# Designs tried in a protein design run: designed miniproteins, single chains, continued (4). Part 58

Each design is a single chain, and the fold is of that chain. pLDDT is the mean over its residues in the fold that is shown.

## One batch from the design tools (miniprotein)

Design m14001
Fold by ESMFold2-Fast:
Structure m14001 (fold): chain A 103 residues (1-103)
Amino acid sequence: SEFEIRDKLLELIREGKYDEARALIKENPEVVKKFLKEIEDYIKHTPLNEEQEEYVLRLLEVAMPVFPEETLKVIDALLNNPGVSEEFKKRAEELKKKIEELL
């Protein structure tokens, strides 16, 4: 189930279980790729709260080795969101540099 995989991935990220999150991403590439595309689209049209900003950033960190192009599109959507804080944009810019090194 795509929803069970997405829910488990978010749970692992919230709990700081990043090794388990990376394993789940590698085992379910098509589900995660689709989820990243849905997050990209959501961010382009919706302001984020601080909790959403934090775990999106952490999701991108664990997903970027498998999906560098998809994670780059999500980070660009974050950087172009007028509701994102200046402090969060600086963190997003640093992550963007790391993602670009994988391309």
Scores: mean pLDDT 83

Design m14002
Fold by ESMFold2-Fast:
Structure m14002 (fold): chain A 63 residues (1-63)
Amino acid sequence: SLPEMTEEEIEKLKESALKAVENTAQGRIARDGDEAAAQASLDAGKKVIEEWYEEQLKRLKEK
Protein backbone atom coordinates (compact mmCIF):
# COMPACT_ATOMS: atom_id res chain seq x y z
CA SER A 1 0.00 0.00 0.00
CA LEU A 2 1.19 3.49 -0.87
CA PRO A 3 1.25 6.26 1.74
CA GLU A 4 -1.36 9.03 1.46
CA MET A 5 -0.70 11.15 -1.62
CA THR A 6 -0.74 14.95 -1.54
CA GLU A 7 -2.74 16.99 -4.08
CA GLU A 8 0.59 18.02 -5.70
CA GLU A 9 1.62 14.34 -6.08
CA ILE A 10 -1.80 13.48 -7.57
CA GLU A 11 -1.46 16.34 -10.10
CA LYS A 12 2.05 15.16 -11.07
CA LEU A 13 0.79 11.57 -11.51
CA LYS A 14 -2.09 12.83 -13.68
CA GLU A 15 0.36 14.75 -15.91
CA SER A 16 2.67 11.70 -16.17
CA ALA A 17 -0.27 9.40 -16.98
CA LEU A 18 -1.54 11.78 -19.69
CA LYS A 19 1.93 11.90 -21.27
CA ALA A 20 2.15 8.08 -21.16
CA VAL A 21 -1.24 7.68 -22.89
CA GLU A 22 -0.28 10.27 -25.55
CA ASN A 23 3.07 8.47 -26.14
CA THR A 24 1.21 5.14 -26.46
CA ALA A 25 -1.18 6.63 -29.05
CA GLN A 26 1.74 8.05 -31.08
CA GLY A 27 3.45 4.64 -30.93
CA ARG A 28 0.29 2.96 -32.26
CA ILE A 29 0.10 5.43 -35.16
CA ALA A 30 3.79 4.82 -35.98
CA ARG A 31 3.37 1.01 -35.83
CA ASP A 32 -0.14 0.41 -37.21
CA GLY A 33 -0.98 3.65 -39.08
CA ASP A 34 -4.54 3.53 -37.68
CA GLU A 35 -5.04 7.11 -36.48
CA ALA A 36 -8.77 6.56 -35.71
CA ALA A 37 -8.04 3.57 -33.42
CA ALA A 38 -5.17 5.49 -31.77
CA GLN A 39 -7.44 8.52 -31.18
CA ALA A 40 -10.21 6.33 -29.70
CA SER A 41 -7.65 4.69 -27.37
CA LEU A 42 -6.28 8.12 -26.37
CA ASP A 43 -9.78 9.47 -25.64
CA ALA A 44 -10.64 6.39 -23.53
CA GLY A 45 -7.35 6.66 -21.63
CA LYS A 46 -7.84 10.38 -20.93
CA LYS A 47 -11.36 9.67 -19.61
CA VAL A 48 -10.02 6.97 -17.23
CA ILE A 49 -7.28 9.34 -16.00
CA GLU A 50 -9.84 12.16 -15.47
CA GLU A 51 -12.15 9.83 -13.48
CA TRP A 52 -9.17 8.60 -11.40
CA TYR A 53 -8.09 12.22 -10.72
CA GLU A 54 -11.59 13.26 -9.59
CA GLU A 55 -11.81 10.22 -7.27
CA GLN A 56 -8.39 10.98 -5.70
CA LEU A 57 -9.35 14.62 -5.05
CA LYS A 58 -12.67 13.47 -3.54
CA ARG A 59 -10.81 11.11 -1.19
CA LEU A 60 -8.47 13.92 -0.08
CA LYS A 61 -11.47 16.21 0.61
CA GLU A 62 -13.09 13.48 2.77
CA LYS A 63 -9.95 13.26 4.95
Scores: mean pLDDT 79

Design m14003
Fold by ESMFold2-Fast:
Structure m14003 (fold): chain A 58 residues (1-58)
Amino acid sequence: MLADGDDHGRIVAALKQRGLEFADPLKLQQLIKSFDKDGDGHLTREEVDALVDYLLSL
């Protein structure tokens, strides 16, 4: 892959930085899809942050 912008990797890294681990890749992918407002398969920085905050609120 030429692009190093991996939404899954960035979210996992942000969660680990916050002391959280989300081990279910299917549930994480579903959350990525629900926060992907433009439906292009990529999250903006704001969408990634919102997803991380959502997981922290659980």
Scores: mean pLDDT 68

Design m14004
Fold by ESMFold2-Fast:
Structure m14004 (fold): chain A 69 residues (1-69)
Amino acid sequence: SLLEQLILEHRKELAKAAARELAEKKGLTVKSIKVVEATRTKVVLEVETDDGVYKLVVTDSGEVTLEKL
């Protein structure tokens, strides 16, 4: 439905905002953010930084993980 699509787009934008905030707190410069996966249960981002590529996962339970690839 249109509502489900809008909710998914909103969740992607929240995940990108979380990625930028976490990178800033770690002193990392964000070069690009790519949405790799967006499902009902999780959003997965690849965050390219001056220290390499990081994977961010945001789950539907609110768990946020950031891992260097």
Scores: mean pLDDT 84

Design m14005
Fold by ESMFold2-Fast:
Structure m14005 (fold): chain A 81 residues (1-81)
Amino acid sequence: METFAELVASDLDVDGDGTISTERAVAFLRAAGVEDPEAKVASYDTDGDGTLSMDEMVDLILELLEEYDPEFAAELRSLRP
């Protein structure tokens, strides 16, 4: 069963190739009310290729949840290896 973070990341992976564009990730964070979405996404795009892996996006969503609902974020983290 997909976790909430995996489900959201999967919805952002429109072409199903396992990567999410930094542009789409920034748009998602902006919609979620993150104050500096571009800097946040850039910190996860370590190779600067303009894409995030599914794992990187899931980690980003979990970090976001830690701020808004730390109990739910902890539950989701426990479901990831």
Scores: mean pLDDT 67

Design m14006
Fold by ESMFold2-Fast:
Structure m14006 (fold): chain A 101 residues (1-101)
Amino acid sequence: SKFEEILELLARLLRRLGFSESVIESVVKLFEETRTSEEPDISLAMLRMLLTVEGVPEEVREHLVEAARALRRGDYEAAFEHLAKAAELAGDRELAEEARA
């Protein structure tokens, strides 16, 4: 439930930033793979690369990577907070407040 909630907020943030549905699907898949993978560092590196190629600002990108890392640890509170900070830095205050609720 909390994992699905984070992925939904992540997808909404990326849509608001103007990313295509195919890019959003790829980012969401990398979050899912990072959570379940035996090699999470590879999935995290792929996520960072994809966000860099797509032009996500470094500060927003690093919070999204840390959200994926927190999900791998089962730390949903940290994942929501990193997602909230990414949303704030991207100018989406409403999404940031929703992620902290």
Scores: mean pLDDT 85

Design m14007
Fold by ESMFold2-Fast:
Structure m14007 (fold): chain A 65 residues (1-65)
Amino acid sequence: PVPSPEEQERHARGARLVRLNNEAADRLAKGEKEEDIIKWLQEQGVSPEVARALVESAKSLLSLD
């Protein structure tokens, strides 16, 4: 069975969020400010709530060994 159009769009959005999360982690590792990363994520078309969640996820990733 082929995934529905909604399922395909959901998968595409999920993949994009993973990519944005990885890019946010890279930006944090390079010393970019959290506020600047949140603004950049909003420019990528994510909501402020999602942008904050991605930055928190990236911070958690970087706080692990």
Scores: mean pLDDT 76

Design m14008
Fold by ESMFold2-Fast:
Structure m14008 (fold): chain A 76 residues (1-76)
Amino acid sequence: SEAVRERAIERVRAQLRRELPELSDEEIERLAREIVDVAEGVARVLGVSLDSPVFAGWVDLLLYGEVLELRGRLAK
């Protein structure tokens, strides 16, 4: 549902602000939507509900993978 999706986006935005405080609000919004969109695509293929803890776990894995990747690029 739209409400579940927007809650996931807001959670990811809050975490990105904490992990990557140097990013602009616009970059954080874009990344948060991209992460949730990828997780939602996987959930649709596998028949997983966006309300499930499985979906929340996928969002977290994608989020931390992205944070590690961006920190590596910013440090080089």
Scores: mean pLDDT 83

Design m14009
Fold by ESMFold2-Fast:
Structure m14009 (fold): chain A 62 residues (1-62)
Amino acid sequence: SLTDEEIEEINKIFQSTSDFEKIKEEIVKMFKERGREELAKKIESAKNLEELILILLEEMSK
């Protein structure tokens, strides 16, 4: 599950850039800084924006 703070940070990242690689880099960095190593690895494995959004939606639904 994602916390409200993690959802807020993700929203800020999406507001700051439309570049997929930048979005992925920032989200991976945020999860690593929060000690969420497994989530960081899942996001890092995303090959495109659709896969990245799917991973985030799966974690939000828990």
Scores: mean pLDDT 84

Design m14010
Fold by ESMFold2-Fast:
Structure m14010 (fold): chain A 57 residues (1-57)
Amino acid sequence: DNELITSAMLIAHATGRPVKTALERLKNGDALSAEEQAAVAKGKAAMQSAREALEKL
């Protein structure tokens, strides 16, 4: 669930559209556009790097 919400937030931020719309599409298993897939991949990579940096502190 947390990963689904995170993906929806990243899509909303990148596209400027409502989080609820992105969340509904993800819950329904709808195919993501190339732009949406890229936004999620970049966002998740950035978050993972931030988590790894925090673990070193």
Scores: mean pLDDT 76

Design m14011
Fold by ESMFold2-Fast:
Structure m14011 (fold): chain A 110 residues (1-110)
Amino acid sequence: SYKQDAADQLRRASSTLEEAARLAEALGDHDTAARLRELSSNLDFLADALRSGELSAQEALQRAQQIKKEVEAVRARARRTRPDAHELLALIDEALSLLDKAIQYLQQAI
């Protein structure tokens, strides 16, 4: 179902942000790491709530769009502070791509 496909992409985005957070930590960027972990946790919660039926596709879409804006803000800050952190920026871009796929599936579920 589109809801299950969306939940799978949200969970993958969560895992990718956790990987990005570990890399940010290794680079000494503790603030970016903490924020990426928080966003990863929010995506995991959203995926679980969508799978359990606790959230509707419409509510999940609104939350996913808000989390995307927050991930984009973290990316913009990371690019300004560490423009040479190519692997970190690539992982954040991968998470954004997965989040866009989740949003597309959620739009189909409504």
Scores: mean pLDDT 91

Design m14012
Fold by ESMFold2-Fast:
Structure m14012 (fold): chain A 100 residues (1-100)
Amino acid sequence: SEVEELLERARELEREARRLHEETLEKLKKTKDPKEARRLLEEALERLREIGDEIARILEELRRKKAPKEVLREVALEEASVSMLEIHLIVLLKVAEKEE
C-alpha cells in the first residue's frame, strides 16, 4: 500500500540521519582543524535538514491519507529524532565557530 511505502521511506530516512550523525561525530573526534570541523558540521546539517523536510512531507501525506494513528506516531517520532540530531550538530557548530 502507499501508506506502507511512505512508512518504509520514513524509516530509511531516519536510519540515514542516524548513520550520518554517527559518522560526523566520529570524523569530528579525528580532526584537529577547526575549519575542517566546521565544514563537516555544515555539510551534515544541510543533509539532516533535507532528511527532516522529507520526513515532514511524508507525515503530512500520511495524515492526508488518514493513515492509522500508530503509523502517524511512528513517523512523528522519527521526525522528532532527526530534529534532535540537527539540534546537537547546531550546538557543536556554535562551539566550533567560537574556537576560530
Scores: mean pLDDT 89

Design m14013
Fold by ESMFold2-Fast:
Structure m14013 (fold): chain A 90 residues (1-90)
Amino acid sequence: MRKYSEEEIEAKKQELLKRKPEVEEQIKEKIEELLKELELERGEEETLEELFEKILDWLAEKALEVNREGAKDLTEENEKREIERIKEFF
């Protein structure tokens, strides 16, 4: 069962993209490496856009988990840290 609603994940994804538009381009450029590092499954019929959505869903879910575990509201700095963690895999 998903820990968060699809609406919550989608809202967080949109928030991340609005603050960090460059993240979309960078994730798409390195999508296969990110899938491997994050241990996300790739379906044989999945498009580049669907793979990007998987990575973005993971990032959004992680951000929501931080908020629910008693961490303060996700700040721009916390979002930057999550993006930097992804970049550290490269």
Scores: mean pLDDT 62

Design m14014
Fold by ESMFold2-Fast:
Structure m14014 (fold): chain A 59 residues (1-59)
Amino acid sequence: SKREEALRAARDALLAEGLPGGVAYVMARAMVYAAEQGLPDEHVGALRKGYQAAVEALK
C-alpha cells in the first residue's frame, strides 16, 4: 500500500541520517501520520520545540 511505502521511505531516510532504529521507527510513524493529516511543512518546526520541552522536563 502507499502507506506502507511511505513508512518504509520515512524510516529509511531517518536511518540514513544516523538515527537509531527504534527512534527512526517511531518518528517515521509520526511523520507519515502528520503527512496524512496534511500538516504544512512550516509546522515541522514545532517538532524541535516539542523535543526541547521534553529534554528540559526530563532533567
Scores: mean pLDDT 81

Design m14015
Fold by ESMFold2-Fast:
Structure m14015 (fold): chain A 98 residues (1-98)
Amino acid sequence: LVDPNSEFSVLFALGLARSYLKQGKYEEAAILAHEVADAAIKMGLTNVAKRVKELLEEILKKYPDNAIAWETLAKLYEHFGEPEKAEEYRKKADEIRK
């Protein structure tokens, strides 16, 4: 019934990801933030992309051993024109996956 590519679904998912972060459900928050980031980039939702970038930075301060969160943060930094930070965060994701 809910279109996962609609702007409303993306905003709902962003709110749910922030709720998971507040509950200490860092893995669930990171997975959902990854989905929100991919949708926001694809749909050109710049404000949502900025908010999910901040959310991922908060998640990684609490749960730094999450490869998906580092990889997603790298994609967001690349999207915002910060390729050096993107490369740094891709390396962190690779180190965790090994």
Scores: mean pLDDT 82

Design m14016
Fold by ESMFold2-Fast:
Structure m14016 (fold): chain A 65 residues (1-65)
Amino acid sequence: LTLEQLKEARERAVKELGLSEKAANTMILGLLHGVDKEKIIETLVKDYGVPREKAEEALEILESL
């Protein structure tokens, strides 16, 4: 993954799904470090108040890159 692709994915998650920049960065870092997807979703829901469905959609966007 290039820095440009990561920046675009972050901006899409914020703009289209209403994630904060901090939540989007946490998701990207979790994926880069091989953290389990369910754990990333739980962190977004509990710590950042992201609805589970939107957290799942954000991860799908990143996986499509």
Scores: mean pLDDT 78

Design m14017
Fold by ESMFold2-Fast:
Structure m14017 (fold): chain A 68 residues (1-68)
Amino acid sequence: SREELLATMRESLETLLRFARQFHAQGDLDSVRQLLDLVREDLARETDPELRELLAQTVREIEGLLAE
């Protein structure tokens, strides 16, 4: 269902953000940038507005990590 799809996307993006924060804490900024690029590619291909907002929020959070 759409609700299950949204829940799965939130869980996947939360997992991705945890990895991004771990890489950032280790000083591995190249891995953080690679994760950002993957989310940006997903956002570029996504047409569902609710999924686009979840992806866009994740992009903003990873960009915030790189700005630190």
Scores: mean pLDDT 87

Design m14018
Fold by ESMFold2-Fast:
Structure m14018 (fold): chain A 105 residues (1-105)
Amino acid sequence: MLEEQRRRAIEFLKELLEEAERALEAFRALPPAEGLAAQRAFVRAVAERARELAERLEGGVGELWAGLAEAYEALLAGDRERLQALGEALTPLAEPLEQEVLEEL
């Protein structure tokens, strides 16, 4: 990996985790219907950003972001079978990136 691509991927993953924590807190505070609408809006925004990163990043990190974009798109479409298959395919790609994020913490 190029150091710049690695740094951007780690920064984005950290931002995504922080946004996910804040989103979960906000969703829990809302009535169920409003919480679901907010969750869908969040998932769509994440899918769009993941697609942008997939286009800019090379190698396994690029493949990981492409797969995450597809997974969130499958969630929005309600395609559970595709989501599960993508999760299984993405696990080996995510493991090295997770380790890098943990080392930076």
Scores: mean pLDDT 64

Design m14019
Fold by ESMFold2-Fast:
Structure m14019 (fold): chain A 81 residues (1-81)
Amino acid sequence: MEEQLRKAYKEAFSRLEKAATEAIDEARSLGNEDAVREIVDVYGRGKEELVEAYKRGATPEEIQALADRYLAEIEKIKESL
């Protein structure tokens, strides 16, 4: 369980970081500073909630669902670019 939780946490964090970085780069290339700020905010909230979930011993499924929620928010912002 603990090893699976750590793996899920690392994967979730990595996916969120990659998605945020790609979306920020795209928004910056378009000169959309408001979108950059929104993505940074979503990413920050996502990281905070992932850390809290990991600390409370959330399941790997809960960690993945949490990451998917924030990934969807980033994707929605990116679609509006």
Scores: mean pLDDT 85

Design m14020
Fold by ESMFold2-Fast:
Structure m14020 (fold): chain A 81 residues (1-81)
Amino acid sequence: VELKEGEKALVVIRLEAKTQEQALKAVEVALSHPGVISVKLYPDNTILIEVQVDSRAEFENFLEELKKYAEKVEILELKVL
């Protein structure tokens, strides 16, 4: 499901990083976002992020920052508020 302009959402994002260094950078990006609810880093460099975004632009900008440090970005859940 695509987030439309002006929609607020709860989003669960799964990232796969190639290296531990990239995984840690992705965690830093996630933790710097004011809407982040939880971040979980797994030993295989998989990262799960739960975040509330207040607009499509905020969501797109957050994904672009995460993509700098991840080989794969997957949206597991997107719930429009």
Scores: mean pLDDT 83

Design m14021
Fold by ESMFold2-Fast:
Structure m14021 (fold): chain A 92 residues (1-92)
Amino acid sequence: MTHATIGILISQIGDNYQVTAFISDGTGTTITSTAPTQQQASDSAAQQTTDTLQSRGITTATIPVSDGNQIFVDQFTQRARSAGIQVNLINT
């Protein structure tokens, strides 16, 4: 099946932001990025998540939208759609 569900956890660790993306595509895969800004951490995690989905032939991704994950959602949606992946946004 060409579908994945993406879970997101964003944490502030000292002066850094850590973004963790959980890919549920029949296997559990975790992408983690840490950077001084939430924008940089989200962008790195979004790129790695998109690359992982594309490498696995995933064509549809479902991702929750919540307060605090909007930067990741925006970056991931732009990157994923550019890679030919359909993005479904779910309000939690």
Scores: mean pLDDT 82

Design m14022
Fold by ESMFold2-Fast:
Structure m14022 (fold): chain A 69 residues (1-69)
Amino acid sequence: MDPAIEVIKKDLNLTSEEALKLFEEYQAEKRRVDAEGRAAGLSFQERMERHAEVSDRFYKKLLELKKKE
C-alpha cells in the first residue's frame, strides 16, 4: 500500500472495514475524475472543483456510516 494513504486512513480514524472500503472507492473515484477531466481538456481550476465534489461526497458517506455505528 502507499504509505501516504495509510497515514490519511489513520488521521481520518478509518478503522471499520466499511469505512476502509469507502476510502478505497473514494481514491478510485478521484483517479477516474482526474482522468476524465484531463481527457475533456478541463482547466486546472475545473479539475480541482471536480476533486472537491468527490471529497464532499466521500465525507457525506463517511458521516452517514458513522451515524450507523
Scores: mean pLDDT 72

Design m14023
Fold by ESMFold2-Fast:
Structure m14023 (fold): chain A 80 residues (1-80)
Amino acid sequence: REARIRELAEELRREAEAWAAALRDGEGRGRFGVDPELGISRYAVAWRDAARGGRGWAAFVNADDGETLFAEAREEGVPA
């Protein structure tokens, strides 16, 4: 279970990162899925914001009880 969750989390992260790299300004892409056999839900989102010169992504894997099993996010090119 844990090894499979880790594999899915890494796959989700890479997918979201690839989306963020490919998206045009003002575009967003997301995926939500539930895997009842593993007792998890997974969510990935990516965005592009040219007004801030940035793009980003986030990926989450949560247990069915709401515990976060994996969470990673990155935002690039957004000035302070």
Scores: mean pLDDT 71

Design m14024
Fold by ESMFold2-Fast:
Structure m14024 (fold): chain A 89 residues (1-89)
Amino acid sequence: APIDFRDPEQRAEAERLRAEGIELLNKAKEYESKGDFETAAKYYREAIEAFQRAGDGIGLIYALLNLADVEEKLGTLSPELKALRDAIR
C-alpha cells in the first residue's frame, strides 16, 4: 500500500524508514572500507529494502549502485544490477 504523506503517522513512518536506510547505507560503507564486502553487501541490501519502503528513490539508487560495486568485487554481480549501473553511470 502506498504511503499517504498527508497522514502524519505514515509520513513519520516514511521518515523513520529513510533514516534506517541511511544508517544501513553508512554501516555498509564502513564494512566496505574494511574490505568486508560480504557484510557490506548484506547492509546495502537491507538499505535497499528500507529505501523502497520509504519511497526514497534517491536513496534506492545510491544503495543499488554501491551494491553493484561490492558484488563486482565479490565476483557475484548480477546481470540485472550490472545493467542498472551501466544505464546510470
Scores: mean pLDDT 83

Design m14025
Fold by ESMFold2-Fast:
Structure m14025 (fold): chain A 71 residues (1-71)
Amino acid sequence: MKEKIEEEIRRAMDVIAAAVALRILYKEGRLESTELTVENLEKALEWLESDPSASPLLIEAVRRVLEEERR
């Protein structure tokens, strides 16, 4: 039970981090929507990987959400 709860919390945090990244791109006119689609997540990941100030934790969170959406 405890390990499953901690995994669900991690997933929720990853989704929140990805949603924040998508909203930033949408606000800057780089995305048409804030939907958690594979296309939008790939664009967010490319942006984060090109930004030297981007948090490695945020990059990893977006990557994990992208891999889940591809399955």
Scores: mean pLDDT 78

Design m14026
Fold by ESMFold2-Fast:
Structure m14026 (fold): chain A 93 residues (1-93)
Amino acid sequence: GESEELYKKAEEYLKKAEEAIKKGDGKTALEYVKEAIKLALKLADLGDKERAKEILEKAIEIAREVAEKFPEYRLEAEILEGLARIVIAVINL
C-alpha cells in the first residue's frame, strides 16, 4: 500500500545519506535526511506511527554523524535531529 511505498522510499533516502557521508558530502547527506523526515511525517499522517518512528530514529543517527564529521554543517544537522525528536514526541502523544 501507500505506507509501504513511503517507507521504502524513506529507507532509500537514508541509505543515500550514508553513502553521501562516505563520499565526504555532508550537505547532500542532510538533504536526504530532510526528505526521509518529510516521508516519515506522511507515514505518521497515514497512521503508520511505528514505521514513521523507525525512519525518524535512523534520521537522528545519520544527522548526528554529519554533525560529528562535518563541523561546517553541525548546526543544520543538530536542527534536523531536534526536529525529528519533536516529531517522535508528538507521535507518542
Scores: mean pLDDT 91

Design m14027
Fold by ESMFold2-Fast:
Structure m14027 (fold): chain A 98 residues (1-98)
Amino acid sequence: EAQRYIEEALEHLREARRVRQLTKEGKLAEEEGLALMREHLERALEHARKALELDPEDLEAHAVEARALAGLAELDPSDEELARRARELGEEVAKRLE
């Protein structure tokens, strides 16, 4: 069921945010924090993709995909194509919510 993958993806997004906060507070080394954030964001993207394989029109899964891509783009600011994809997907999700 798509919902299980969405829940797992959301948990990974929450963990990425927690790791980011711990890194900002100096409780994790920056290199370690960046690696853990990337791992959680990649896991969130994988789970969102699996949810979309089950239901290609799932708005929540698209929103999770957009958030994961945005996080990954923030970790690699040299990847302008990734940032563009994240922005475009986020805009598409926002249009469906309006």
Scores: mean pLDDT 84

Design m14028
Fold by ESMFold2-Fast:
Structure m14028 (fold): chain A 60 residues (1-60)
Amino acid sequence: MKITDSQFDGLLKGFGIEGLSENERKIIKSAIEKYLDKNPNASMFEIKKVVEETIKKNNI
């Protein structure tokens, strides 16, 4: 599942996430898209957890 840049920016703003580089944004967006491909009905809470775990694992 693909998300738009506008949707992605809205998610980051909603989660209070700022100061990401373009490469870091690509890593996080890809992780969300992969999660949504497996879990198309994922809640906002689950998406936030994916973002937080991706940041931690990639030392962002």
Scores: mean pLDDT 80

Design m14029
Fold by ESMFold2-Fast:
Structure m14029 (fold): chain A 78 residues (1-78)
Amino acid sequence: GLASEAQKKLDEAEGHTALAASLLGQGRRDEALRAAEKGIEYAKEAKELAEKSGDKTLAEGAERTIRAAEEVRRQALE
């Protein structure tokens, strides 16, 4: 169902965001930027699916992941 798809997209978003943070810590800024952008993309998809399913907790989790990925993206662009 939509909630299951939202959870899968959120898991993918969290994975990309964690990878982005790790790559940034390694000085691999271009790769970190791409991973952060994937994290944002997947988290936005997760939020849309969570909202369509009425799962407020998943939607809030997706929003937090969007903010985390945007912060990594900001740092990668410095």
Scores: mean pLDDT 90

Design m14030
Fold by ESMFold2-Fast:
Structure m14030 (fold): chain A 59 residues (1-59)
Amino acid sequence: SEAEELIRASRFEEALAVLEANPSAADVPLLKMLIALAPNEGLRERARALLERYFPEEV
């Protein structure tokens, strides 16, 4: 996926933007990866908020 490729390139903000545009259950591992790996709290909070909004059972 594009988001996965962006994460592998350490382009976390762009990866999060892709995930925010098209939320899907298949992206839950990528959101959890962003929460763990993103270098700043703003990106981690955005990823967490997206996970909570669409996949609260995965939080």
Scores: mean pLDDT 81

Design m14031
Fold by ESMFold2-Fast:
Structure m14031 (fold): chain A 76 residues (1-76)
Amino acid sequence: SSLERLLEKRRELAREIVEKLDEALIDDIAEVRARLEAGEEVPPWLLAFMESYEARLDPEQRRRLEERVAELLAAR
């Protein structure tokens, strides 16, 4: 019982950390994607990193990313 409670608390903490990291990284990825769509050069390793990270996002996070990219492009 005590071990199960500890493991659940660890899982909850890990989920919160990953969610906060995903939110922060969505903004950074959106900036790089906006630069790409504007015709700016982005290194292949950064493109690979972004594609790998985007593939791990859920549909709601992906929607937020697309909305953020659109906002950055519209702010010109």
Scores: mean pLDDT 78

Design m14032
Fold by ESMFold2-Fast:
Structure m14032 (fold): chain A 85 residues (1-85)
Amino acid sequence: SRAVQAAVQVLVGRALRRIGDLIQEALDNSPTLEEMLKILDERAPELNEELLAELAREEELLKTEEGRRRAEEALRRLEELLAAA
């Protein structure tokens, strides 16, 4: 299904952005690699739990026509952002 593929790609894109934000947060708040790794180790379980919750929410939304349209729109926005980079 195109809607399922769109939702997966959107979730992957959001996950990559959140991982990037976490890495940037660690870099900005840590003067050493060791301190940066500690921040990542502490925050990775939280990020994983949040991403799993988002996945579960999107799977429920895909059961609705509105949810499928939102996933396709979000994918188009992600494709536009990637093309602009």
Scores: mean pLDDT 69

Design m14033
Fold by ESMFold2-Fast:
Structure m14033 (fold): chain A 59 residues (1-59)
Amino acid sequence: MSEEERKKLEEEAKKLGREGARLAHQGLQDNDQALLDKGIALGKEAGELGKKYGVEALS
C-alpha cells in the first residue's frame, strides 16, 4: 500500500472513529439506545479499518 493510500485510510478511519465516539457519548448522556448503537457500529467499522490497514482509528 502506498504512503498516500495509507494517509487517506487513516483520515477516513479517524473520521469514522470520532463520529462513532461522539454519537455513543451522546446516546449515553441522553439514554438514547439508537444513538448508542449507531456510535458503537461506527466505532467497530473504524476499528476494523484500523486493524486491516495498520492505522489507529479510535485514538
Scores: mean pLDDT 74

Design m14034
Fold by ESMFold2-Fast:
Structure m14034 (fold): chain A 82 residues (1-82)
Amino acid sequence: SLEAKIAELEAKYAASKDKLERAGLLLQLAELYAKLGDLEKAEEYFEEAIKLVEEAIKDEEERKETVEAIRKRKEELLEKAK
């Protein structure tokens, strides 16, 4: 079930100490919450993932490209939910 996958990812997030791994887990959680129709929670998790990426990626170009990719994915998911 989606709820079981969310619980597994939330447990992995709580156990993780790596910012990029945590960002990846938040992106997966955002996708699953969007599928459940919880768009507010999905948006919160996308924004937290962006924050972690901005803190973890020191290369300016890579950081910019990664953040832009996440923002585009967020927009696509939230638009399709209308």
Scores: mean pLDDT 85

Design m14035
Fold by ESMFold2-Fast:
Structure m14035 (fold): chain A 69 residues (1-69)
Amino acid sequence: GHHEADRYLAGAATYAQEGRGEEAERYARKASEFWGTPEAERLAREAIRAARAGDAEAANQLLSKAGKA
């Protein structure tokens, strides 16, 4: 359920803040599998791109927005 998505989002945010972009991407992708809205999925994909680019702050902000969409 949605609680599993929240767990993966928290993990993704932590890995992004630590500069671990590959782990952050993997966790954000797992979270997106539990989203029911196209907007939340789109924001999660944007967070994955930010994490890959090494932008931990942007990734964390986008993941937070995805959780509210």
Scores: mean pLDDT 71

Design m14036
Fold by ESMFold2-Fast:
Structure m14036 (fold): chain A 58 residues (1-58)
Amino acid sequence: MDAELEESARHSGVPVEAVRRGVEAASEAGKGFTPSSEESSKEKGQASMKAFVEAVKE
């Protein structure tokens, strides 16, 4: 929720809007993955983290 995004922004020193974009990008990257095995969970985590970092770096 918004309060968690604000706290994350304070911790990282990143604008709230950048954090929101990162969370949305990570969420969308994760939508294609269904956790059914350890391999799928690992790929989902890597894809979400990559999307988040790319969105925040803008």
Scores: mean pLDDT 65

